# Designs tried in a protein design run: designed miniproteins, single chains, continued (3). Part 41

Each design is a single chain, and the fold is of that chain. pLDDT is the mean over its residues in the fold that is shown.

## One batch from the design tools (miniprotein)

Design m9402
Fold by ESMFold2-Fast:
Structure m9402 (fold): chain A 74 residues (1-74)
Amino acid sequence: SAMSKDQLFELAVKGDKGALLRLIELKDERAAVAAIRSGNTDLLSLLVQNGVKIISASCSSTDHTKCSATVEYP
């Protein structure tokens, strides 16, 4: 069975670069949200390096499940 996008998102939020790359490959808009929530600038750089543009992103400071992002894939 394929790993769920929710599981990939949780791993990317924890700073897993492999999970973030898989989300980018799947063109999942949550890739940017995961990178932002991780607090890791290397993950944001990884998005740009893979041709992803962050158009908009926002997260609640009190509820980490309340995040949204719009991205453009190559």
Scores: mean pLDDT 73

Design m9403
Fold by ESMFold2-Fast:
Structure m9403 (fold): chain A 68 residues (1-68)
Amino acid sequence: MQPFAVAPLLDEEKDGMVPVLIRGSHPSASASAIAQDFVDELKAKGKKAEIESVDDAAGRAVLLVEKG
C-alpha cells in the first residue's frame, strides 16, 4: 500500500499556523499514529504543532503547524 500523503494548506494559513492534511492508508499505521509522529518530530525541531482533527476510519488527520 502507498504511504500517507502530506499536504500543507498554505492558503488556509491563520495566525502563523499552517494546516497540514495527512491522508492515505497503510496496513500497519493509523492516521492518528502518523499525525502523532509528525507532531513529535516537529516539537523535537522546536516548532509548535498540534493535532486539530483525526478520522482513522477515513485515513485522514489535520495538523496545525507553526509557519517557518
Scores: mean pLDDT 71

Design m9404
Fold by ESMFold2-Fast:
Structure m9404 (fold): chain A 84 residues (1-84)
Amino acid sequence: DAAAPLSIPEGVTFITAYKEGDYVVYNFFVDSGKDVEGWVTFAEKPKEVTKQEQGEKPVELKIEGNKVYVTFKANKLTTLSVKY
C-alpha cells in the first residue's frame, strides 16, 4: 500500500492509499457532519490530481507546489487520484 499524505485538514480522516497503474489513490472521509476544506500536502510534487466525490463527477484540482486545496463533503467518501 502507498504512504499517507504528509498533512491533511483537521476533521478529515485518512482511510487508505494504494497504487493503481501510474496513480496513487487516496481515500478520505469526514465523519463530523460538516463539510471541511483545506490543503492536502504530498511528499512529492504531483503532476496531476483528480478529485472524485461519492456520487459526483471527477474534477481536476489545481496543484500548488506539493499541495492541493480540497473541499471534503460531510458523510461522503472523497478520493484523490494522484500522478507523480
Scores: mean pLDDT 82

Design m9405
Fold by ESMFold2-Fast:
Structure m9405 (fold): chain A 82 residues (1-82)
Amino acid sequence: MLDTAIRHFQEAIEAVDNGDLETAVRHFEEGLRAMAEAGLLSPEEAEAASEGMRQLAENGDSETLRAAAERALGLVQQRQAA
């Protein structure tokens, strides 16, 4: 499950770099679901983060969305390495 989260967050970063914020949010949300399934997030935390990412994409805030995906990727990679 952590491998799934890592792939989705990497794909979200790639989508942001390609200017496809809709695809970036979709991958970010799938990564958050994988984290929740792994017990790293509560369902409430995952839903709040998903809503936040949708708002960032709606406002065209690609820089903040990319930074959020990078932070999420780093957290999952650290947990997988431990």
Scores: mean pLDDT 82

Design m9406
Fold by ESMFold2-Fast:
Structure m9406 (fold): chain A 102 residues (1-102)
Amino acid sequence: IEQHLELASKYLEEAEEAEKAGDYKAAAENYSKAADRVKVLGDLGHPDSRSNEKAALLYEKAIEMYEKAKDLNGAAKSYNNLGNLYKKENKYDEALKVYEKA
């Protein structure tokens, strides 16, 4: 659990620095990695009840960065991951819209 928190924080910092530098591909990859770690914390029943919300925001950031980098494959993967989070939250309408973009 602690290792996932540390890695999520590290990836988030790397993503923010890459975004500021205009390296949108590196930013997208690191936002996506941070989201994956936050999602795992939620799946493990970590007491942070906002893990799914945080992961969704990070996948949205990854999508934005992949679109700026014109990496359609990366954006599609992030849309699919975001859809899976909405489905877990019983937000089926939001999940369907996001899956359609993947």
Scores: mean pLDDT 77

Design m9407
Fold by ESMFold2-Fast:
Structure m9407 (fold): chain A 82 residues (1-82)
Amino acid sequence: SLPEFTEASKKAIEELNKVIREANAKLDAGYDPKEVAEEFRKKVDEILEKYKDQLSPLEYDILRALGDIAVGLLEAIAREKE
């Protein structure tokens, strides 16, 4: 059986969604996509560190994977704008 998502994982996802909204708002406002991608990576790493001791190994791996996908997409956007 898979472990259920905890309140901590829900909060981590909410913080990740906030960082995604902030990145999108900066891109829409004409900020440098490379700087947005670098700040996004930093914020994702901060979220993972903040919640790591509160998450099961599976929850941590899922959140890391979601963060990595989002960072990869932002980095791709940054390269297309150069």
Scores: mean pLDDT 81

Design m9408
Fold by ESMFold2-Fast:
Structure m9408 (fold): chain A 87 residues (1-87)
Amino acid sequence: GIEEAIKALELALEAVKLVMQGKLEEAKEKLEEAKKVLEKVTDEKARKIAEESIKLAEEVLKNPEDVTFVIGAALRIIGNILDLESL
């Protein structure tokens, strides 16, 4: 339940880090992995947090040149991981 949500967020965060490194194709692959893990999340609250974080990572991939948004998305995903670990 929650463990799968945390894994999906870790993959989404990895995708954002890859965008920051200019590795857009690798970032896309990590985001697709995150989406597959999300399908296994059965906890409703954890799923909503994970869906929000994956959506942020998708928006980062669509606008990789918006450095301020990319940094903000990374920080938000980190916060969401910490929130899930506290459940």
Scores: mean pLDDT 85

Design m9409
Fold by ESMFold2-Fast:
Structure m9409 (fold): chain A 91 residues (1-91)
Amino acid sequence: MELVERFREAAREAGVEEYLIRLLVAMVEDILEGKEAPDLPVLQKAHELLRELIENGEITPEAIRRLVEEIEKVLEELKKKAEEARKKRLE
């Protein structure tokens, strides 16, 4: 519980966007429960990086910034494709 809140605070201090913080927090919870990463490349990448941060105790704004930079570009591409698909469905 406290680890998750600590992560949220560090991520906000690092300037991470709220939608991404929510996604990463869900993955932190999955890691703490011993769950496997979902079969999505972006989620697998985030899961691996988050596991490393947790195992090394590196829950700092700087470490989270590096993690976010690694997955943010892939996540943005995925999000843009999903949003474009949703917009087309509204037409």
Scores: mean pLDDT 71

Design m9410
Fold by ESMFold2-Fast:
Structure m9410 (fold): chain A 63 residues (1-63)
Amino acid sequence: SDFLERIKALVEMNDALLEMNASKDQIGKANKEAIDIMQKKVPPDDFKKEIKKIIKKLEEELK
């Protein structure tokens, strides 16, 4: 299921952000961005690429 793959990617993003000690505001902003992309019903592989970009951006901010 494409929907379940997108939900799994969203859960994995949140786990990664928590492991990185992202702030509550950073986690909220990342989830808003991810949910906006998910609502466009993009293919799961494209969604996973966007999630990786969100994680990478926050990783760079937390250096």
Scores: mean pLDDT 84

Design m9411
Fold by ESMFold2-Fast:
Structure m9411 (fold): chain A 113 residues (1-113)
Amino acid sequence: MPKEIDRSKPWFDRYLERLKSYKEEMEKIVNDESLSVEEKKTLISNLIDGAITIIEDFAELYNNEELKKIAKELEKLKEQILAAKTDEELKEIVKKVLELIDKAMKIIEEIKK
């Protein structure tokens, strides 16, 4: 019976792919002229929640304080998304969200090694 966590498991790659998918979807949503600001807020906030869940799970499993900090910063940015009134405000906040997800992905990739 394996007693240690198998870091070679493909689930690391699966969650990294999911974070990449969330980034790509947020970029599509924020630039979609067919969607209202309110529809964009709902869709983007749901994607941020998904990213937070993954990042928090890795933060707890590996006791990584930087991932915990990134998750908290993403929660604050989600509140800013919900408070945004214009497409320009949403684009600026989404840019910050994408940067934080990129930082989290780099940390997760380092943990995998």
Scores: mean pLDDT 83

Design m9412
Fold by ESMFold2-Fast:
Structure m9412 (fold): chain A 71 residues (1-71)
Amino acid sequence: MEKKIKVKPGQTLDELIDEAAKELGVPRDKLVVKLEGSGNEYDVSNPEARENLEKQLKEGDTIIVKEKKEL
């Protein structure tokens, strides 16, 4: 299942990931995050992917979060 989450003012990436994990009912390390419109997927368990996502992300952006799946 996918969820769309809007980045709140002052929200950290870690807080955003925690909220997404709770909404999907999956562990934080099982999340994949995609920026709306970018097409790129970021594995939040990977520190480099997390840093890359954080550089692209800004308040008011919409992210698409999903459980890690091969499909």
Scores: mean pLDDT 76

Design m9413
Fold by ESMFold2-Fast:
Structure m9413 (fold): chain A 80 residues (1-80)
Amino acid sequence: MSLEQKFKKAKELYEEGLKLMEEGTRENYEKAMELLSKAIELLTEVREKGSGELQEEAFRLEVEAGVKMIEISVRLVHPE
C-alpha cells in the first residue's frame, strides 16, 4: 500500500470516528477511540516516511485525531 493510500485510509477512519462521536453513546465513543487510534498509527507512518505536503497534512490530521481522542477520554472518564 502506498503512503498516499495509507493517508486516504487514515482520513476515512478519522471521518468515521467523528460520525460515531456525533451519535454520542458510550459504545460509539469506544468505537470512535479505536478508529482514531488506527488512523493515528497510519498517519504516524505517513509522516515518518512521507515528505513535503503529504507529511505536513499527515502531521496536522494526527494532531486533530489526538485532540478528538482526548475529548472522548474526558467524556468516558467524567461523563456523569
Scores: mean pLDDT 83

Design m9414
Fold by ESMFold2-Fast:
Structure m9414 (fold): chain A 93 residues (1-93)
Amino acid sequence: MEERVKELEERLERLAEEAKELGLYDLAEKLEEARRELPEAIKEIEEQEEVEAEVDGERSVLNKEEAKELLLERTEGEAKKVEEYLKELKAKK
């Protein structure tokens, strides 16, 4: 869904700003790059009938809906991991 992609882009932008505030400029740059690349990757998937992807170390052929869901879940998982990392840094004083 377009809404889910937009929410994820906003989440990545927020995390990039928090990373900058903590002096983590390399992490902020990677988050900004991920935000920029996400809509382009979704568009490429939409143009395919089937997508070849690596799932649990094996090559699998996914339909476009499965490929979009997998990409969004992976990106959301990485965003959550960054959120937890930044939270721990703030807690350690």
Scores: mean pLDDT 76

Design m9415
Fold by ESMFold2-Fast:
Structure m9415 (fold): chain A 99 residues (1-99)
Amino acid sequence: SVKERIFAALDAAEAAIRAGDYAAARAAVEEAYKLALETIKKNKDKFPSATTYTGRLLRLIGLRLEVELALAARDAAAALAALAEMRREVEEIFEELGI
């Protein structure tokens, strides 16, 4: 499923960060982000309101940026913390959508 692919990409990003492979981490984060973004867009009508939809979209965009900034700084601790928040947001989105 798309959900399994997103979480596999997030797991790959975490493993890459812990290994110091920031290029692989960036690629994995981008894959997870793109799949999550498409899932939000495809399920736009299933959100409680347009405000909830927009809020989830902006939160995901912001969290992806926080991960990328930490990776650019080569700050593994900050990157792992931001990635954990991105994972939590994706989990909450799937819960809200019932998928």
Scores: mean pLDDT 90

Design m9416
Fold by ESMFold2-Fast:
Structure m9416 (fold): chain A 74 residues (1-74)
Amino acid sequence: ELEEKLEKAGKEAVEELEKAIEEIKPEATLSKEEIELGKKIAEGVGKVKAIEELLGREAALEKAKELAEEIKKA
């Protein structure tokens, strides 16, 4: 199921980002807003990569456009 694979890819990307933030947190000054934005970007990038693998580059580009619009709102 496509939706399930996209959600999994997004969650995995967010988990990787959270682990990276936790490891460098003592050396970095990040606001809650910056962390939340980072998580949204990670989730979106994970989904774009999954779409490229499953549906090809054209579908991935369309999803990347949606992600860019969401980032502009944040």
Scores: mean pLDDT 71

Design m9417
Fold by ESMFold2-Fast:
Structure m9417 (fold): chain A 77 residues (1-77)
Amino acid sequence: MIDEDEVRLALATMIAGLFLASKEPPSLEELARMVAKALGLDPETVRAWLEGKAPLPDDPVARQAVELAREAYEKRK
């Protein structure tokens, strides 16, 4: 349900926040794996979304999690 989906989104946000707090920038592959684990998705699919090589999913939770991860990765480049 929405509340449970919001919890998954919060987990993905926490993972991105931990990477932003780190002194070392995370690799895109590592970030994709962490987000995929939080959402229960395939890391290759999440990486394609992060790189803009595939259209974002219609699921709002997955879409927002991917956008947050992309923003975190961009800030670390």
Scores: mean pLDDT 68

Design m9418
Fold by ESMFold2-Fast:
Formats: C-alpha cells, sequence, structure tokens
Structure m9418 (fold): chain A 83 residues (1-83)
C-alpha cells in the first residue's frame, strides 16, 4: 500500500500516486487529506476513475472521513472477479 498525505487534493497528484504505486507492484493507494478537502476528494475520485478507465484500469474508490482508499486493477481482472 502506498500512502500520501495531501493538504490540497488534486487529480494530478492522486493520479501520480496511483502510477507510482503500480510501478512498485502495489495495488492500493491511501490518500489522507485535510477535512476541509473532503468534497474535493469526492470530485478527484470521480476524475481519477475516468482517467484510469481511459488507460484500461478500474479503480475502486472508498471514503472514510477525509481518507480516500483506491484499489486499482485491470479491466480483465475486474471482469474475472465478477464471473
Amino acid sequence: MLARVLEEVSAEQVYEAVKRALELGEKTVMIVADPSQREQLLEVGRELEKKLDEEGLVARVSYQGSVMTIEVMSRQEYLEELA
């Protein structure tokens, strides 16, 4: 698991964290943000899902307070889990 603490959350920073995690063989990223950024986390999560989908990846995003957990897999892995 790769963890990042961000005072200001942007789709670019979260996307780079996800790419770095994948390079390290990690499938899970945790973003810890300031509580004031909670709404921004939701918007960034949506943008991230779209961006990763364009690359053939599926992101499962979950939220607990101001913490966002992202689990990344290929579309093939996702479909195999549903079968």
Scores: mean pLDDT 78

Design m9419
Fold by ESMFold2-Fast:
Structure m9419 (fold): chain A 67 residues (1-67)
Amino acid sequence: SSVDISSLSENAQKVYKAILASKGPLSVGELVEKTGLSRSAVRRALKELEKAGLVKRLPDGRYALAG
């Protein structure tokens, strides 16, 4: 189902769209490459998305869509 992400930060929206466009879970490094954001900006965006329930951290440290 579609999720309205317009209330999230621009960086969180970029990270979320990168995960949506991926074929599977992404590492922080892969998200840095796909978004052009710094590693610290990607980490902050991921914390925002996890708090919103939109993404989850996997045991291997990669991130996937929640739901």
Scores: mean pLDDT 82

Design m9420
Fold by ESMFold2-Fast:
Structure m9420 (fold): chain A 58 residues (1-58)
Amino acid sequence: GPDALLAAAFRQLARREARAAREAGKPLPSLDQFVAAARAFSAPDELAREVWAEVAAE
């Protein structure tokens, strides 16, 4: 459904941005910065925390 598509799109965008940051030698955004960015993307805070944990572990 639309929520699943939003979650998948948000995960892909987050992974892409994290990869770009790592390749540039830049630190990943903090959890607070990531949650703030996710709100602008209309992603719920719970989804943002899950995706941040996944991306930070990579």
Scores: mean pLDDT 79

Design m9421
Fold by ESMFold2-Fast:
Structure m9421 (fold): chain A 86 residues (1-86)
Amino acid sequence: GGTATNTAIARHYADLAVERADDVEETKRLLEGMAKALSGASPEDIRAVAEYAIEGLRKAADPETAEELIRHVQELADKAIAKSEA
């Protein structure tokens, strides 16, 4: 259903963010697209996609950039989960 489609769209945004990890502002916009696609997803699906994005960013970016982007992913995931559970 819609949740499965939204998860697939979110993973696509995560993949694009990892590919663009050399451009912090563009990557943040793509991660926001990921979070928007996860609107209404279960907390488990949100965590799974966030972990997928974090793993990709950790491997693709330099350590300082990876820390900034991972922090942004964690904040977006926490907000999405809070909205899903509230």
Scores: mean pLDDT 81

Design m9422
Fold by ESMFold2-Fast:
Structure m9422 (fold): chain A 109 residues (1-109)
Amino acid sequence: SEAERLEREVLERAKRLASLPVEEAKREARRLADELIEREGLADTPSVREQIEFSLLLLAARFAKEAGLPNAEELTEEVIKLLEEAIKKYYPDAPQEEKDAILADVRAL
C-alpha cells in the first residue's frame, strides 16, 4: 500500500539522519518535512511541519540509540526540547501528569 511505502521511506530517511551531526540532522529533518508536505499534498501549516520534524528526529534518536552512536543522547535531548515546545504551544492546558508521562516515554528510548 502507499501507506506502507511512505512508512518505509520515512524509516530509511530517519536512519540517515541518525548518522549525521545533530545540527545537520535538524536542518535535514526540516528540509524533509517540507519535501513530504509538498509530495504528499499535506496541509502547509507550522503544526504539520513541526509534527513531521518531530517524528523524523524521534525515529533518528531511536535508531542512533539502538546502534550505539555517539550522538544518540544529544538527539534524544533535542527531541525532548521539541516535544516540550509543542506541548507548551498546542496543549498548554493538558494535565501535568499527562505531560510528564509523554516526556518520560521519550526519555525511555
Scores: mean pLDDT 82

Design m9423
Fold by ESMFold2-Fast:
Structure m9423 (fold): chain A 61 residues (1-61)
Amino acid sequence: SRELLERERAIASEVAPDEPAPLSEEVRRVAREIGNALRALGDAIDRSLATGEAPAVAKLE
């Protein structure tokens, strides 16, 4: 709708338009931590299913 487009444009204009949308170092760090946590969770689930042991997972901090 027109209302949604106007809102998106207003938000975009308040963001620094001179920056070509690079991922900040903080965002990259958080994304890496999430990826590592998901990989560890998947491995723990697979191990639990294979051995019948309770899963042990790394927690995201």
Scores: mean pLDDT 64

Design m9424
Fold by ESMFold2-Fast:
Structure m9424 (fold): chain A 70 residues (1-70)
Amino acid sequence: SLKEEIKELLLEVPGVDEELADRIAEYFSKKVKSLEDLFKITFEDLLKVPGVDVDTALAILTYLTRKAAE
């Protein structure tokens, strides 16, 4: 499922545990139509997720930016 694909991607981010990855994946699986759309999320979008602080949001954005550049 899209949720599981997002969760697996997020688990590769340093500092993101399974519970946080599941929460973020649940939130964004309802907002995005595909895994590709995940690369369009903003810092502000990440901060809307309960349990995502500034450091976590920055780590996720850094990881996604690196993946998009491949």
Scores: mean pLDDT 82

Design m9425
Fold by ESMFold2-Fast:
Structure m9425 (fold): chain A 82 residues (1-82)
Amino acid sequence: MDRERALRLVDEADELVDRGDLEGALRHAEEALRYAIRAGDKEAVVRAIQAAGRVYKAAVDAGDKETARRAAEVIWRGLEAL
């Protein structure tokens, strides 16, 4: 269940990035990471980190420093969980 939830949230985060909803994408990436860590699933953790990386790049490109900082924190927490 937690793995499936994490992967669905990653896919939803990617869709939200494509729509320009960076706040929504970040929230989904953060939730995906929490479910991936709860599942103990390294592959799901990596995918959540990748989703946060997409949010980070989009936020930097948009000049949204706060969203970029928060996305970087999600990436760091994911790396610490590996």
Scores: mean pLDDT 87

Design m9426
Fold by ESMFold2-Fast:
Structure m9426 (fold): chain A 66 residues (1-66)
Amino acid sequence: MPRLTVRATADDPEVAERVARELQDLIDRLQAAGASLEDVLRAFIERARELLAAGRATDVVVDISP
C-alpha cells in the first residue's frame, strides 16, 4: 500500500495541524479497514471539501509515496 501523508494550511497554525491530523486519521482508519486507494482518496477529497467550505483550512494536499 502506498503511504499517504496529509498537509493543511490555515490562518491559524493550530487549526491547520488539527485539520491535517483529522484527514490523516481518516486515511489511516480506511487503510487499516482494507479500503482501496481509490476509496481512500474519494473519502479524503469529500472530507477536505467540507473542511475548506467551512473555512477551517485554506488549502489541503495529500502526498502519495510508493
Scores: mean pLDDT 82

Design m9427
Fold by ESMFold2-Fast:
Structure m9427 (fold): chain A 106 residues (1-106)
Amino acid sequence: SMDDLSLPQRMLLVITEAHLERGPLTRSELVDIVSRKLGISRSTARAFVDDLVERGLLAESVDPATGERLLSMTDAAVQGVIDYLRSEGRDAEADRLAARLAARRS
């Protein structure tokens, strides 16, 4: 259950799931998803998204079709989140992400 995770773990899970479901997203779209899903302020969600960009877990790119700035995760970054959640005893959450990542690589 998400209620058993810390707020940073819940934000990280929501961001990783959003990437796996929707692909690259704008900063504004990602902040909205996190804020809406977790019932937290946009300012709190934005600060966390910006921290992940600074740490290199979210990569910035420009969509060549629209010129929009997009945020995405590499497969290695997604695997890093899975490994982190397993190390914290969050096996159910880690297994769901691993299944989605595997389906995406097939």
Scores: mean pLDDT 85

Design m9428
Fold by ESMFold2-Fast:
Structure m9428 (fold): chain A 74 residues (1-74)
Amino acid sequence: MSEEEKIDLLYKAIADTLNAGLAAGLSVEEIRARLEKTVDELSKKYNLSPEQKEWLKRVVDLAVRAVEEARARR
């Protein structure tokens, strides 16, 4: 698997988890917990480097912040 294929797969997994949580009307805390679980599972499955893990954590933080901001503006 190339780095590009790996990144695309990681991105899709995070996006699917986020979209499922949003569709289910989950709280920000519940969405964060599910995203963090997805990152942990992906890290073990694909033997992610520390740099790749930090990138995924940053993606999770940005996604959670976006949900918080969108809901706060209601």
Scores: mean pLDDT 80

Design m9429
Fold by ESMFold2-Fast:
Structure m9429 (fold): chain A 91 residues (1-91)
Amino acid sequence: SLEEVLAFAEELLREWARKHLTPEQIARLDALTPEERFGALYLMANRGEPLPDDVTPEQLRAAYERFKALLAELVERHGPERVRQILADAL
């Protein structure tokens, strides 16, 4: 299901954070809502660099919604099992 794919993506992004972010950067993410944190992690993983100082909570939520929509489209086209494999290979 899409819900299972989203949960798997969150697990992969948290693992990415453990490998690439400092404890201080992780602590800053803890101040965010779950959706904002997901959006932040997605943007950081995708660009390979820390978030700009001027990023807004609205931009983080928008990033989460865009990623969620992308995963929904991929699940419709390829099925949830194949999408999980694509995510594991990409992250």
Scores: mean pLDDT 80

Design m9430
Fold by ESMFold2-Fast:
Structure m9430 (fold): chain A 61 residues (1-61)
Amino acid sequence: MSLAELEREVFTAVHEGRSLEEILERFADDPEVAALAADIYRRLSTLSPAQRDAAYAEVTA
């Protein structure tokens, strides 16, 4: 899995309202990928709603 692909999946899940626990469960069998997904989630949580929507639109285009 590429970092860009992982970032797109995490951004999509956050936009759909999925929790960090749901995202981590998707990658439970790969702790390294799960750790990267958690870091992406934490970075997104520091953004305003408008910045998050803009980032989602860019990543999913």
Scores: mean pLDDT 77

Design m9431
Fold by ESMFold2-Fast:
Structure m9431 (fold): chain A 68 residues (1-68)
Amino acid sequence: SAMEELRKKLAREIAIKLDKVAVDFTAKLAGLPQEKVDELIKLINEGDKGQIEAANILAQIFQELAKK
């Protein structure tokens, strides 16, 4: 169904935008250099595998911040 494909595409676009907000927020808290922010945004834009990799990196950064 064209509507099911549109819904899946919209869900993916929303997830990408939320991931980018998470990168910006995490970068501000952790004092990440712009180079690392750009790498994470690139991963998010590369699709499913990149989004998973970016999420894992963000989770590791949050865990390190929680120790401080």
Scores: mean pLDDT 70

Design m9432
Fold by ESMFold2-Fast:
Structure m9432 (fold): chain A 96 residues (1-96)
Amino acid sequence: MVLSATVRAVHPRTGEEVEFEIRVYPTELYEDLKANKLVKKPSLLVVITYEVEVDGKKRLAIGFSYALLENGEIVLEPETGIPEVDAKAKELARQA
């Protein structure tokens, strides 16, 4: 089963309330963004989607993070910087 939830949060750049869809998928590959490499490590892929209007057209914005278990705690890499989205993603990852 794919774990999913929606959360409404204020976009930090626009100040508008946006609905974010968060989906969590099991994966065998982890993209280490700091080292710029793919690593074979069982992980959870977190996909975050929301609609944004650019040049008068609605477009789908898609972000990716990995949920990792470090020292018994769920860590997001990278974090979105939106507290409500980061909290909900960690909650879903704990249920996976």
Scores: mean pLDDT 71

Design m9433
Fold by ESMFold2-Fast:
Parts: sequence; structure tokens; C-alpha cells
Structure m9433 (fold): chain A 75 residues (1-75)
Amino acid sequence: SQLDEIRAALSTMDVYEAALGAAIAARLGNDEVAQIFRDHAVEKGADPELIDRAVEAAKAGNWEEAFKLVREAAK
């Protein structure tokens, strides 16, 4: 299933990769997949407020702000 494929990918990702995945999925218009990556990044210790701000920046096409917020969330 698509969920099993996503879970397999997530199991190999660090917190930065998961947070970045949330921003990219959101920019591509896949809010459901963005939520899955976002929740996984938070479980790995990312700041949820910073990820949510990164997702909104990515949706707006503001990649400079999105990447900055992803890096801050993954610290």
C-alpha cells in the first residue's frame, strides 16, 4: 500500500529529512503526505510550530524561509 511505502521510507529518515519531506509534500499539494512527514519529524524531536511554519512558507513558494525553518525545527 502507499502508506506501507511511506512508512518504509520514513524508517530510514532522520529528523531533518522528515521535516524537509513535510515542506516538499505540502508545496506539491499533497497535504495528507505532508501531515505524515510532519508527524514523523515531531516524533523524532522536531519543533512542531517551526515545521508548521515551514509548511506554510513552502506552500507560499517561499523556499528560503521554508528551508531556514526546517533547519531550525530539526535542531
Scores: mean pLDDT 85

Design m9434
Fold by ESMFold2-Fast:
Structure m9434 (fold): chain A 67 residues (1-67)
Amino acid sequence: MDKDVQDLYDTALQSAKQAKDAGHTDAADQANKLVDQGKKAHQQGDYDKATKLYNQAIEVAKKALEP
């Protein structure tokens, strides 16, 4: 569980970085805010909440990169 949540965190950070590198600053900022909230939940042991927040961050970043 913890490793899976950590892998999701890494994916969310990478997705936010890709959005920022592509010039989608607002989407990257929103994704990074969700990652920060997810990390806080992860540190509190709330893996379900962390997973949800990391997935939301990934979705925000990917929507910005949508053709």
Scores: mean pLDDT 82

Design m9435
Fold by ESMFold2-Fast:
Structure m9435 (fold): chain A 100 residues (1-100)
Amino acid sequence: DDAPLVKVNDIVKELLKELGIERDVITASELEGALLRYFVELIKKAEDSEDPAYDKKTRKINLKKNPKVAEIAKAAGIDRDEITVDELLEIVFKNFVEEV
């Protein structure tokens, strides 16, 4: 009932739009759920792909194969070829802490 409202930046907004969320302001719980669904899709694509964008063994996302994730990482000042799912969640919440 008291989930804080957060304002999404343009990069996160594009990612949420692919998940059917077109609002600029959402609850933190709704954002977390949407990001988890996005990662589940990445994992499923990795199982069916000859060249997976996600490595299950290292739990790393290949940023060269995920341009939207690469934009989020770059916006946070991270210029690496790979990040973990946990690092991506931390990046989004650190740069997504604008209260409404």
Scores: mean pLDDT 68

Design m9436
Fold by ESMFold2-Fast:
Structure m9436 (fold): chain A 86 residues (1-86)
Amino acid sequence: SEARRAERERLAAELEATLEAKREELEAAMEAAYEKYKESGKVGLETLRVAAELGLSADAYERLLELDPTANQDARLEAVRAVKAA
């Protein structure tokens, strides 16, 4: 169990470092995906690409795109990180 916990913590830290290092790129991609989602009400290729980049399922990412559209990109990325970690 200790080794399994350490592995999970390592993967979570790697994801966190990736999100921080690519924050602006991911924020722009998330914003573009969200704009497409608002216009069509459907999961598009941009949404699926961002979900894959973050390691999320499309369903989990769609749920995140239902967040308040006035929420800042930092809060949205924090929510994505929380869902990925869960």
Scores: mean pLDDT 61

